# Ledger of designs, part 53: designed miniproteins, single chains, continued (2)

Each design is a single chain, and the fold is of that chain. pLDDT is the mean over its residues in the fold that is shown.

## One batch from the design tools (miniprotein)

Design m5953
Fold by ESMFold2-Fast:
Structure m5953 (fold): chain A 76 residues (1-76)
Amino acid sequence: SSIDPRLLEAEILEALGRMARTLGMDELAARQYEEAARLYASLGRDVEALRLLAEAARLRGDEERAAALEAEAAAL
């Protein structure tokens, strides 16, 4: 079995974002989640992409955007 290198990159970026969030590095965590979401979206993994964008928006203090993205993910 082979893994798409873009999927592996997305998973690593998501893990780095979670680590940054645990350390209170909210801006770095948001940027890592946004990069991971871009890669997930390029792979057709839209639910994962939207959820990570919602987490990033929440970390940036944009509750309205986060709620809209979560609703979009739930509708898929």
Scores: mean pLDDT 89

Design m5954
Fold by ESMFold2-Fast:
Formats: C-alpha cells, structure tokens, sequence
Structure m5954 (fold): chain A 114 residues (1-114)
C-alpha cells in the first residue's frame, strides 16, 4: 500500500513540477519570480503528498515526502528537456527548487531570493 501511494504521489508531483517548469519557460520568468514559483510548487507538492497519506490512514513522514519530491523534480526536469524547452530556463528553475528542497531537508529557513 505505501509503495502504491508513493508511486501515485510521484506521478502527480511530477506533473505539478513539469507544469511549473512549462509556465516559467513560457513566461520567461526572472530569477526572483522563478524562486517564488519554486517555493509555491514545493508547498503544493508537500500538501498533496501529506493529504494523500492522511486519506490512506498513514502519518506523513517528511523525509519520505522530500525524497518523492526530489525524484519528481528530476523526472520533470528530464521530461522538460525531452520536450525541447529552453535549457537555460529549465536549469534555472531546477536550481531554485533544489535549493528549497535542500533547505527543508536540512531544517534551515528558506534561502533568500537571488
């Protein structure tokens, strides 16, 4: 059951992240706008996975949720590049979201916008 829930969470969060990357690429967002979108994207992914766990009668494990988010980001990044999105824009978004995820993993405050 947990493995099936993790797989469902991974697919959904991957879609959330990919849509955010596509939005950033389409609108040529600034580094500050990319950072804000990355924070919002991580928050949406965390809420989705936590809600999915709670509905399944499981207690959310933050470390496990963050691993799902990290894998979803890597998968979405690869798909964005395969779709022919601007590598510079995609790389900038990935860098921002990786910083947010690392801060959460380390229990640190979110990094300031660039």
Amino acid sequence: MEEEIDQEALKRVEDIVLKAIEYANKHKLTDEEIYRLAVETVAEGLRYVADLYEKAGLTPDLDRILEILREAVENAYKKALEKGLDKEQVDRFKAAIDRVLEALRAGRPLPPPP
Scores: mean pLDDT 81

Design m5955
Fold by ESMFold2-Fast:
Structure m5955 (fold): chain A 73 residues (1-73)
Amino acid sequence: DEEARRYVEQAREYLQKAVDAALAGDLEKAIEYAEQAVRYAEKAIELATDPEIREEAERLKRAAESLRRELEA
């Protein structure tokens, strides 16, 4: 499940970038990073055969979607 783990790592990285961009006041970049985090999390969910990896990817997707909604409001 190495590929799914790499996508989980990318989802975490882009979620962190989204938070950092939002704190810096760059809402456009923050939204882009949040959307990218959602895409990586979706890829991880698709590829994950390990339930723990899938659950982590699902949590990351929810967090990124929540952040994106806040930024778009």
Scores: mean pLDDT 87

Design m5956
Fold by ESMFold2-Fast:
Structure m5956 (fold): chain A 74 residues (1-74)
Amino acid sequence: MEETAKLFREGQEAFKKGDYETAIKYFKKAYSLSPTDGFKAASLKNLADALEKKGKTEEAKKYREQSEKLEKKA
């Protein structure tokens, strides 16, 4: 959890600064290391938000749908 939480926070800080490329990288790492469906869902939602800011709307939609499925299980 500690490593995943750190990556997630770094992604959020990058997003706040408008560095969406860095935010995408950190949220992808947080997702891959997440031990719970709840944290995976949160990581995917933030990843989708960052992708939308980069204009990658279809990719963002895919990750939002995955996040919603994980939330239903958590």
Scores: mean pLDDT 81

Design m5957
Fold by ESMFold2-Fast:
Structure m5957 (fold): chain A 70 residues (1-70)
Amino acid sequence: EIAKLEKEIEEARREIAALRAELAALRAQLETDPSLETVIRYVATSLRLIGAEFHLEILERRLEELKKKL
């Protein structure tokens, strides 16, 4: 169970890294072309990143709880 949770944490961190890269690209796009579409994509990607970071936090808390129970 711990090994599975650690794998899920690693996968979540990779997803967060990908979302951060996408967000950085969208921010650069906003500097050159501040279209409504780009603003909406930036906001949507920011919300996805927040959700992914919250999910990682939950996984890390579960891992800590499992380690305490062993």
Scores: mean pLDDT 82

Design m5958
Fold by ESMFold2-Fast:
Structure m5958 (fold): chain A 66 residues (1-66)
Amino acid sequence: MRLRVRTTLDVTSRIGLVLRLMGIPGVEVRIVGENELEVTTTLSPEEFEALKAWLESIPGVEVEEV
């Protein structure tokens, strides 16, 4: 499953987010713009919904399922 993630985070917070995502097994991150990420997952539906909910809970992060 794929997510498009848009951020208004500062550089340090954005780097921290990318590193956390890259540390999750079954998650691949592609930087498509300075404030836009593409997240591709091989996670279960339950784990995917948990990831999506976590991302949506972060101030300055917007998530769209692709």
Scores: mean pLDDT 81

Design m5959
Fold by ESMFold2-Fast:
Structure m5959 (fold): chain A 58 residues (1-58)
Amino acid sequence: MYVFVRVTTTEPIDEKAIESLGGKVVRKLPDGAIVRVPEDQVEKLANLPFVKSVRRVV
């Protein structure tokens, strides 16, 4: 199952790293992005070095 999450970042987003988890940046925000990602990859996404926090948007 895919989920939408709001990612807050302190560094520029590495979209290729997100794509390697099967995710996709669906919207850029001033402080991060909305990302569509497989539910089982959310923890790996949160552990990426440019990611400060991750929250589900639904």
Scores: mean pLDDT 80

Design m5960
Fold by ESMFold2-Fast:
Structure m5960 (fold): chain A 100 residues (1-100)
Amino acid sequence: MEEMRRAMREQIAELVRERNLTKARFVAFATYEELILEARKAGDEETIKEVEEEYEKLLRLLKLLEQIEELEEEDLEKIAELIRKGDLEGAIKLVEEILK
């Protein structure tokens, strides 16, 4: 499960770098559907909550990114790095600062 979550974060980070937010949303949705199914099959309530929270944070991040018409390459790279590390709260905060 962790390997799948890491692979998803890597893929979404690259799609964010490319400004392909539509595909990033599809990847997030498809991967979290699979992760939720696996967690439910295992009866792991804690993992279900963690996966749901991570998905909600990704959707919030992508929604905020949609509000930015142009991002500097350095900011895109920093956001992508935070996504890869799983620091979605840090990524959200950085995007909110750019919007102000």
Scores: mean pLDDT 82

Design m5961
Fold by ESMFold2-Fast:
Structure m5961 (fold): chain A 75 residues (1-75)
Amino acid sequence: VEEYRKKALEAYQKGVEAYSKGDYENALKYFEEAIQYFLKAKEEAVRRGDLEAFQELSKMLEEVKKFYEDVKKKL
């Protein structure tokens, strides 16, 4: 369960690193991976009734989506 959040954050960090280096192809791949794991983490938060975790994960997902859209414009 915490596994999904951890994988989402790791993918997001790798995406930001690739993005900062101008590696938009790898940045896109990592941001897509982060989005998938954040969605799974949000689903687990709902199952556990963890509203605070759901809200924080939703905020982080929104941030990743903004990077994802920006990368798509640069490809």
Scores: mean pLDDT 84

Design m5962
Fold by ESMFold2-Fast:
Structure m5962 (fold): chain A 56 residues (1-56)
Amino acid sequence: MLSEADKVLDEAKKRNPKIAERAIEERIRLVQRGYSDSEIAERLKEVIEEAEKQGL
């Protein structure tokens, strides 16, 4: 069963694999810092939206 963060990453992979790689790196960093799954999912959404706005 996928966590909320995993679902966000799966959706990103379908839309843009390059942005998904960036989000995966951010997830690893946030997990190391002890953030909750819901906090990680929200942050990953922000990272994905920002990367899309930058024309990646």
Scores: mean pLDDT 78

Design m5964
Fold by ESMFold2-Fast:
Structure m5964 (fold): chain A 56 residues (1-56)
Amino acid sequence: SAREAAVDARIREVARRLAEAYGADAASIEAALRAYRAEHGLDAAARAVDGLEEQL
């Protein structure tokens, strides 16, 4: 769905930004956020991304 695609794009973007900021692996961060989304749902994942973006 459009909402799922939007959250996926935000996960990818925040993973890239965190990798740049902290010298970490973007693919690993992305995988962790996708796993979080699978366990806790789209709304919880979006809130987690919001919180991570605020720290960048």
Scores: mean pLDDT 87

Design m5965
Fold by ESMFold2-Fast:
Structure m5965 (fold): chain A 71 residues (1-71)
Amino acid sequence: MDLDLNIAVSQAVADVARGRTADQTEEEYNRRKDQLVQQISQATGAPQSTVRQQLDSAMNTVLANKRQREA
């Protein structure tokens, strides 16, 4: 269900943001994202490709909101 997928993605984005530090490498970030894609895919039944697109979209929204606040 789309609502459940959106909720799972939103929680994953919050977890990534919460665990993110200034010293976090792109490799650690990508590894975390891959783990979340697998977990959400298993929990929601959505294909990993769909979950990855939703995560990327949600992260882009968070970054856009941050940029708009700083502008």
Scores: mean pLDDT 67

Design m5966
Fold by ESMFold2-Fast:
Structure m5966 (fold): chain A 84 residues (1-84)
Amino acid sequence: MEARVRRARELLAKAREALAAGDQEALQRNLAEALRLLHPEDAEAYAERLLAEVKAAAGSGSVEDAYRLLLERLEAELEEVGGV
């Protein structure tokens, strides 16, 4: 559990850096790897559902806004799973 959570946290940190740098490719790669670690059995379905939800929340916002919200939600979930 701890090793998986730690790696996911590192990947989310890299995704955050990529988002700040405007590097969508690095953002997507790091997010995909983090999702596979957090939701190995349904990563693809979970990512699609969550991205759709954050896009709806962002309204007419940019793709970058949608990724920012997605990253924030994954970070919150990671804290709930790995933190006490």
Scores: mean pLDDT 72

Design m5967
Fold by ESMFold2-Fast:
Structure m5967 (fold): chain A 65 residues (1-65)
Amino acid sequence: GKLPSLEEIRELVEEAERNIDNLTPEEQKLLEELIKKIREAIEKGDLEEIEKLLREEIAKERAKE
């Protein structure tokens, strides 16, 4: 599978931030923390860290009913 580009990841982060007010307070806190980590990885150009963060989030979503 193709990993998203840094620009595509940035756009996904912006979309998530626009929808954050529609989430529960618990989900908002988790998303804010994830966005912070992704933004830090983007600033460093660390694609491996971004991939790791995305994989961890996908694994968490798969664990939810």
Scores: mean pLDDT 71

Design m5968
Fold by ESMFold2-Fast:
Structure m5968 (fold): chain A 65 residues (1-65)
Amino acid sequence: MKKPKTPLTPLEQRVLRLLAEGKSVEEIAKELGITPEQVQALIDRAMEKLGLRSREELVRWARER
């Protein structure tokens, strides 16, 4: 597994916290004042930075932190 050297941005961390709470992409977009498309891009970036393969792994990572 590749270990990322770049930490998550504050916005990416916020998206992960909201996902860990069980919120949908649409609910996260509304809370952050961005589009659902931007939320999806942030999820993809977080997965890339963390070397995770799925949204499920990303949510698990957020819950353990």
Scores: mean pLDDT 77

Design m5969
Fold by ESMFold2-Fast:
Structure m5969 (fold): chain A 100 residues (1-100)
Amino acid sequence: SVGPLTPEGAVEIIRVLIEEGVTPERLLAAAEKLGPEAAEKVRKYAEETYKELKELDKEKGPKEALREVLEKYADISSKDHVVAMGIVAGMIEFYLEHTK
């Protein structure tokens, strides 16, 4: 990122992904095409990311929770694309339930 990620910026990134058709169901379906190990990894990291966001939300609110996880995602996405898909799935699930 060229500048510091804001809570509002994090919400906007997730909103754009949803508008572009990124959903937890579609990310899981893509992982299933890669194999059962990839699908299990996406499910695991989606669940762990959702739980982390719920705990951060209690202390900092949903927008700041998404900002912190997106910063972590930016560090991880270049190392493991399947983990990145799981993290994104968890963030979108959390956004749909807790941010609006």
Scores: mean pLDDT 82

Design m5970
Fold by ESMFold2-Fast:
Structure m5970 (fold): chain A 66 residues (1-66)
Amino acid sequence: MEKARELGEEAVRLAEEGRFEEAQEKLAEMQKIVDANPDNEELKKLLLETEIEVGMRAIERAVAEL
């Protein structure tokens, strides 16, 4: 759980910096943790929330360029 939270925080921070490829790498590492713990609903929710937050930041930056 703690490792997944740390990766999630890093992914969001990287997305805030516009470093979306590196943010996706952190999300991939979180996905591996989820895959290793398929019955852990808290890890699945954390991954989904982090994916949404990274995606929202990408959309916000794209809209700001308009």
Scores: mean pLDDT 81

Design m5971
Fold by ESMFold2-Fast:
Structure m5971 (fold): chain A 59 residues (1-59)
Amino acid sequence: AAAEVGRLVREGRRAAEAGDLARARELYDQAVSLATQAGFPEATVLAVRAEGERALAEA
């Protein structure tokens, strides 16, 4: 779970930096869903969501 969330966040970040916003959105959405389902702290879920919103806002 933790390793998977981290991997999805990093892949989402890389996709966003490459301009692949649709892929970034999917990866960040999966990371948020997985973190929520796994019962991660609110701070962790918010951090993932914030990264996704920032990546999409740069579009």
Scores: mean pLDDT 77

Design m5972
Fold by ESMFold2-Fast:
Parts: C-alpha cells; sequence; structure tokens
Structure m5972 (fold): chain A 67 residues (1-67)
C-alpha cells in the first residue's frame, strides 16, 4: 500500500517535471496533483494509476512531436 503510493507519486512527479520542461503547464499541474492524491487517499490509487497512464501518454506524444 504505502510502497505502491510512493512509487506512483514519484512517477507522477517525474511526468510533471517533464511536462513543465515542455511548457505543458496544465498537464504538469495535473500530474503533481496525482502525486498528492496517491499519498493522501489510498482508495484513489487505481484511479490515480489510470489517470497517470493517460498523462504519460500525452507527455510522450508531445516529446515525439518535438523531435
Amino acid sequence: MEQEARELAERAREVGRRAEELGMRSTAKYAFGLADAALRDPSQLPAVAAALELVERAVRASEEGAR
């Protein structure tokens, strides 16, 4: 439980930093919010994981478009 929440939060923070570097301010804010949600409410972990997959996909698509 705690380990899953920490890994998910760390992953969300990394995605948020990448989104910030790309100028995706709303996406970065959302990703940092997912990190907070993962640590704050364990009942939301499945929803946070699903949302993070979507955010990661958006950031990756933006990175590919920049190259």
Scores: mean pLDDT 80

Design m5973
Fold by ESMFold2-Fast:
Formats: sequence, C-alpha cells, structure tokens
Structure m5973 (fold): chain A 67 residues (1-67)
Amino acid sequence: MEELAKMLSEALKAAAEGNWEEAEKLLREAKERFPEYSVIVDITEAEARAAKEAGEEISTEVKFAPV
C-alpha cells in the first residue's frame, strides 16, 4: 500500500504539471506491480482527469481508507 501510494502521488504530481505522459507511465507501472489494487489506480486517474477537465488543481495527496 505505501509503495503504491508513493507511485500514485508521483503520477498525480506529473499530471498537475501537465506531464500526462509521465503520469500515465507511473499509473501503468502501479497496475503492473499491484494488479490487486488496479481499481484504486483507475479511481485515482479518473479523479485527476475530472479535476483537469473542471480546470481545478489536481491533488497530489493520495488518501486510502484505513484497513
């Protein structure tokens, strides 16, 4: 989880900077390393894209519910 959170945070930072190529690369690597959490990766990407379309700042903080 912690390593996945770091990868998602870096992807969100790249997206916020307009570097979607790097963001997509990091999201793909996250899915390859953590396929069991692919849904979380997909949600993170969807939220970043929604913020971009709305002209809002993309959050670089990754939050997970405690387990």
Scores: mean pLDDT 72

Design m5975
Fold by ESMFold2-Fast:
Structure m5975 (fold): chain A 84 residues (1-84)
Amino acid sequence: SMEELVRKARELLERANREGPEKLSEEEVEALREVARAYLEYLEKQGVKQSMLDHIRSVLEAPDTVENRASLLYLAGLLVEIAE
């Protein structure tokens, strides 16, 4: 559910803020990708620019790096803000 995804996003953001994105496990990175997919689906329904959707898709398809983890965490933060 959206509530479960938002809760997971908050947990992952808190952990990354305390320990750094490099300390996230592979399972936690996959959970971040799931959160980012939910954000992408939300934006598709809002009719945002194709370039924005393409950027989020590129982040989702990118290999696991500390830089890409930071991008995924940014998207997770945006989903949390939408949920209020």
Scores: mean pLDDT 87

Design m5976
Fold by ESMFold2-Fast:
Structure m5976 (fold): chain A 70 residues (1-70)
Amino acid sequence: SMEDDILAAMRRAYELYKKFLRGEISFEEAVKQLEEIVKELREKWGDTPDVKELVGEIDEIIKDMKDFDA
């Protein structure tokens, strides 16, 4: 379901964020994988309100990672 896919995407996004904070993955690689998550959801479900909300949350994660690396 869309709900299950969104939950899985969110868990995956936060795991990438935690790996970045631990220095296990580069900023560039983390952003690339986060962008792939967004693409997968948009291709499968389209630009629904729930997908847009998750994209917004992923954008905030990317911003936080960028500010942390600055």
Scores: mean pLDDT 85

Design m5977
Fold by ESMFold2-Fast:
Parts: structure tokens; sequence; C-alpha cells
Structure m5977 (fold): chain A 70 residues (1-70)
């Protein structure tokens, strides 16, 4: 269900942010770098199990980030 997919996205979010920081030439162990990457390239956390629009948006982000790390 949507709830499970949303949680799976978040479970991978931290690792994805670290990998994105590394790919961008930033320090993946620097919290400020990770926060900047998150604010710039990742949607804010706002779970909605009833919203079809939110489900589609989160799925799009999940797939996009998966494509960054083949």
Amino acid sequence: GMSAEYERYYARAEQTLRDMARALGLDPDDPAALERVFRTFVLPRDPSKDSEERRIRLEAFRRAFAALFP
C-alpha cells in the first residue's frame, strides 16, 4: 500500500542523501551538506495515506532517486 511505499522511501532517504552528496562532490558525513541536498532536491516529509496526488509524487521521487544509483 501507499503507507508501505512511503516508509520505504524514507528508510532509504538518509542513504540516498549521502550518496547524492558524494556524487555532487560534497562530504556525505557533513550534516549541513546533507541538509542542503535535502532542501534543494528532495520533497519535504509530509505523509498522507489518503492523498492520491501525494502517492504519485512520492513514487516519482522514489523512482528518480533509484535511477541516480544504478
Scores: mean pLDDT 59

Design m5978
Fold by ESMFold2-Fast:
Structure m5978 (fold): chain A 86 residues (1-86)
Amino acid sequence: SEAEELVKKAEEAFKQKDYEKAIEYAKKALELDPDNARAWLILGKALFEKGEYQEAIKAYGKALDIDPENEEARENLEKAVKALKE
């Protein structure tokens, strides 16, 4: 699907450390499919790398609302909460 292609582009941009592009592609994917846990996860990861910890927490929370057993989202949420206290 178009949303899945955008998620792949977001993940590739994240691997290249282009966090702004990763955020852009993830948001476009979520406009097409707001229940895409993978898109919320990559959005959170990119926001975290930009130091947007509160926004990252919200994105990881959305990923966990959709997929409560996602270990990566849970671990990244905990990491973002700890980063806010620094």
Scores: mean pLDDT 90

Design m5979
Fold by ESMFold2-Fast:
Structure m5979 (fold): chain A 60 residues (1-60)
Amino acid sequence: DNELASAIGQELARSVSPEQATRAAQGYLDGRSQREIAEETGLSQATVSRAIRRAKAAVA
């Protein structure tokens, strides 16, 4: 979870501000759904979903 959250933050930081990426990673650590993370950060669900999928590949 912690490792994956960090990877999600890094993937998002390629496209959004470091602050937004950190908030998204924290939301994931807090057990927030992809929808909730998208709503809190202003990102689309597709962007959040893609970042999580890529992060999982990166930590594999």
Scores: mean pLDDT 79

Design m5980
Fold by ESMFold2-Fast:
Structure m5980 (fold): chain A 59 residues (1-59)
Amino acid sequence: DELLKEAEELEEKAREYLEKAKELYEKAKTEEDRLEAEILEGIADIYFGVAELLRKKAE
């Protein structure tokens, strides 16, 4: 119940970070821009990982 809600919120945040990363990749003109996009993808992966763990605990 509560864990599933938290997982859903983390998944939403992860998707937001992926969208930001995609926009940075499309607009990237420097190595720093690409690094920022990679960092955002990494943050999204962490959020998805934690969300998966919460879903497993809710089962």
Scores: mean pLDDT 83

Design m5981
Fold by ESMFold2-Fast:
Order: structure tokens, then sequence, then C-alpha cells
Structure m5981 (fold): chain A 59 residues (1-59)
């Protein structure tokens, strides 16, 4: 869906920012992605996968 596509773009940018150590900006983009995918199961799945990747970067 269009919402899932936008959520993917936001999460890709969030992962890149986290790799640069910009965790506050990464978290902000993650919040925007969650709001976009609020009613979209496809977007929610993409966000869950990206959050797993962020967890690996941080810990």
Amino acid sequence: SKAAEKARELMERAVELAREGKFEEAGRLGGEALELAKDDPEGQKLIAEALGELREIMG
C-alpha cells in the first residue's frame, strides 16, 4: 500500500541515522512510520522488521 511504502522509506532512513549514532532522529522517524501504518498490517509488519534491525544496531 502507499502507507506501507512511505513507512518503509521512513524506517530505512531511521536505520541509516541509527548507524550514524543519531538515535533521537531515528526514533522520531520511527514514530512517524508507526503513525502512517496505524491501520495498515503490511506497514506494521515492515516496521516490526526494521525495529528488529535497529535493536541489533543498538545492542
Scores: mean pLDDT 79

Design m5982
Fold by ESMFold2-Fast:
Structure m5982 (fold): chain A 80 residues (1-80)
Amino acid sequence: MEMEVVRDVFVDADGRAYLIEIRIDKADPNRIRIEVVHVGPPPSAEERAAMERAAEEYAARLLAENPELVIEGIEIVTRP
């Protein structure tokens, strides 16, 4: 499947930074998937909850700015 990846950084109210990757379907660029990228050891339950909140907040902002977008999924992905 043809896909474009856009990288962004979201900073929460506590000053914690999260790496966001937006995956865009090139066949329909209004269809996107949002991934919060966790780098390093497996996240704690509190870290996962913080990443989930960051992803939801980022998604809400993105939809407010681009109401035509369809968010197919929001996921936390772990990378070394």
Scores: mean pLDDT 78

Design m5983
Fold by ESMFold2-Fast:
Structure m5983 (fold): chain A 62 residues (1-62)
Amino acid sequence: ASEEEAERAGRGAYHMALETAGLSEEAARKVGEEARRRALEGQDSGDAAMQAVADALKELGA
């Protein structure tokens, strides 16, 4: 995927983690980085963002 698509995935996941999921800023940054990584590997930016948030919530038991 393009750098722009990866940036959108990371930014979207970061904001979703912070504002919708209520995660800490540190956790939200990690979620954003994971979504960016997945998008760079060829995953759709929206899917990458959603899966990164879902995986983080599972790990935190929320």
Scores: mean pLDDT 77

Design m5984
Fold by ESMFold2-Fast:
Structure m5984 (fold): chain A 64 residues (1-64)
Amino acid sequence: VAERADPTYRGDADAGIAAEAVLQGYASPESVAATLRAMGVRLVGFSDDPEVRAVAERLKALVA
């Protein structure tokens, strides 16, 4: 297993987990979006927590 994940095939990541990290103050939305964008990853996923969902939607918009 290669830890050098620059695979163009990585198409999706859990937006809820990323949004929670932002809400907890561990990372900024811009920082997370920039990292995912550089990796070529698209955010997917859903949360019934409206605050988490709102941040997840912002991250998806920033990555797209």
Scores: mean pLDDT 63

Design m5985
Fold by ESMFold2-Fast:
Structure m5985 (fold): chain A 84 residues (1-84)
Amino acid sequence: DLAAEIERTLGELDRLLAEAERLAAQGLGEEAAALRERVEAAVTEANELSRAGDLEAALELLRRAVEEARRGVAELEARAKARA
């Protein structure tokens, strides 16, 4: 069920953005905001694809956004550790 996979992938992105917001509180707010903007742009495009009925393209785009967000969060965590 592609729709169910899209919803699960959106939930994963929400969780990753919540982690970025926690890191923003440690002085990485600008970098976290940039990551959020990139993810929100991808979600907007995926919503347009989903609304048009192209669920496979929407899911592929969201999966790419998850990988980018995971990398972004890892970079933020590394910067937070380097400050300590």
Scores: mean pLDDT 84

Design m5986
Fold by ESMFold2-Fast:
Structure m5986 (fold): chain A 83 residues (1-83)
Amino acid sequence: TELEEEIKKLEEEAKKLYEEGLKKNDPKLIEESLEKFKEYAELKKLLLSTSRDEELKKKFEEEVEKKIKELKEALEEIKKKLE
């Protein structure tokens, strides 16, 4: 579906930005990765909103919160390193 293709594209973009940000110690790339991941999460939640699997929805929300925390911590560490 078009929504599934957009979700996959955002996930791939977020991953590439994160990998480049870590490799280059560039906080801007990590910030862009975080924004793309948030877009990915919103669209994925929309896709899952039509599902009757409440356990799957809860599990996805927990994974999203964990990943956002991880990205924010990585961003803070890189910014600290550049100070």
Scores: mean pLDDT 83

Design m5987
Fold by ESMFold2-Fast:
Structure m5987 (fold): chain A 79 residues (1-79)
Amino acid sequence: MSREELEAEVLLAMADIYLYLGDKAYEKNDFETAKELYRKAIELYRQAIDLASGEVRKQAEEGLKEAETRLKEIEDKMK
């Protein structure tokens, strides 16, 4: 495993944690916290995509899509 591959896997894991915490905040109707957590997940998924290839990249792309969708849903609810 190269350093870049390891960094991508760590970034993906961190992004998944932020996405999970964002979903938990969303379930509690804490939309401000959920929005911040989803934004953090998006940043980390994008960084993982830049460093990753193959399966890790696919997982990061899927997570990015989910986080972006959730963030948009919250922005629509906060109006």
Scores: mean pLDDT 85

Design m5988
Fold by ESMFold2-Fast:
Structure m5988 (fold): chain A 64 residues (1-64)
Amino acid sequence: MREEAEELKKKGEEAFKAGNYEEAIEYYTKAHEAYLEAGDLEGAREIGRKLKEAQEALQAKKAA
């Protein structure tokens, strides 16, 4: 379960680096759920921060 969350986090990070913020949000959302299911609250908090960063980046991109 935690390995799945880590895989989803990496996919989100790859999408974020590519500027595909909508895809990054999708993967981070799935990773957040996977960390919560695994009982990894620290992993869930970390992903929550990355999700917020991706959401802010998407809004900035749409505002430009």
Scores: mean pLDDT 82

Design m5989
Fold by ESMFold2-Fast:
Structure m5989 (fold): chain A 60 residues (1-60)
Amino acid sequence: TRQSQAAKIGKAAQEDAGEKGGQVATQIIQAIDAGDYEKALEIAKEAGEKTLEKAKEVIE
């Protein structure tokens, strides 16, 4: 579900970006909801490897 996907990305983003993790996770979910998967992966990659891995898992 979207809630489950957001939780996975949020946890990874918090591990990679700390205090900014929630903001990063929100931006990734917004990009996915807009159908902009390229943008979602770009934001995730900038946050860190864990965030990118979870974003790919959610999109794929």
Scores: mean pLDDT 80

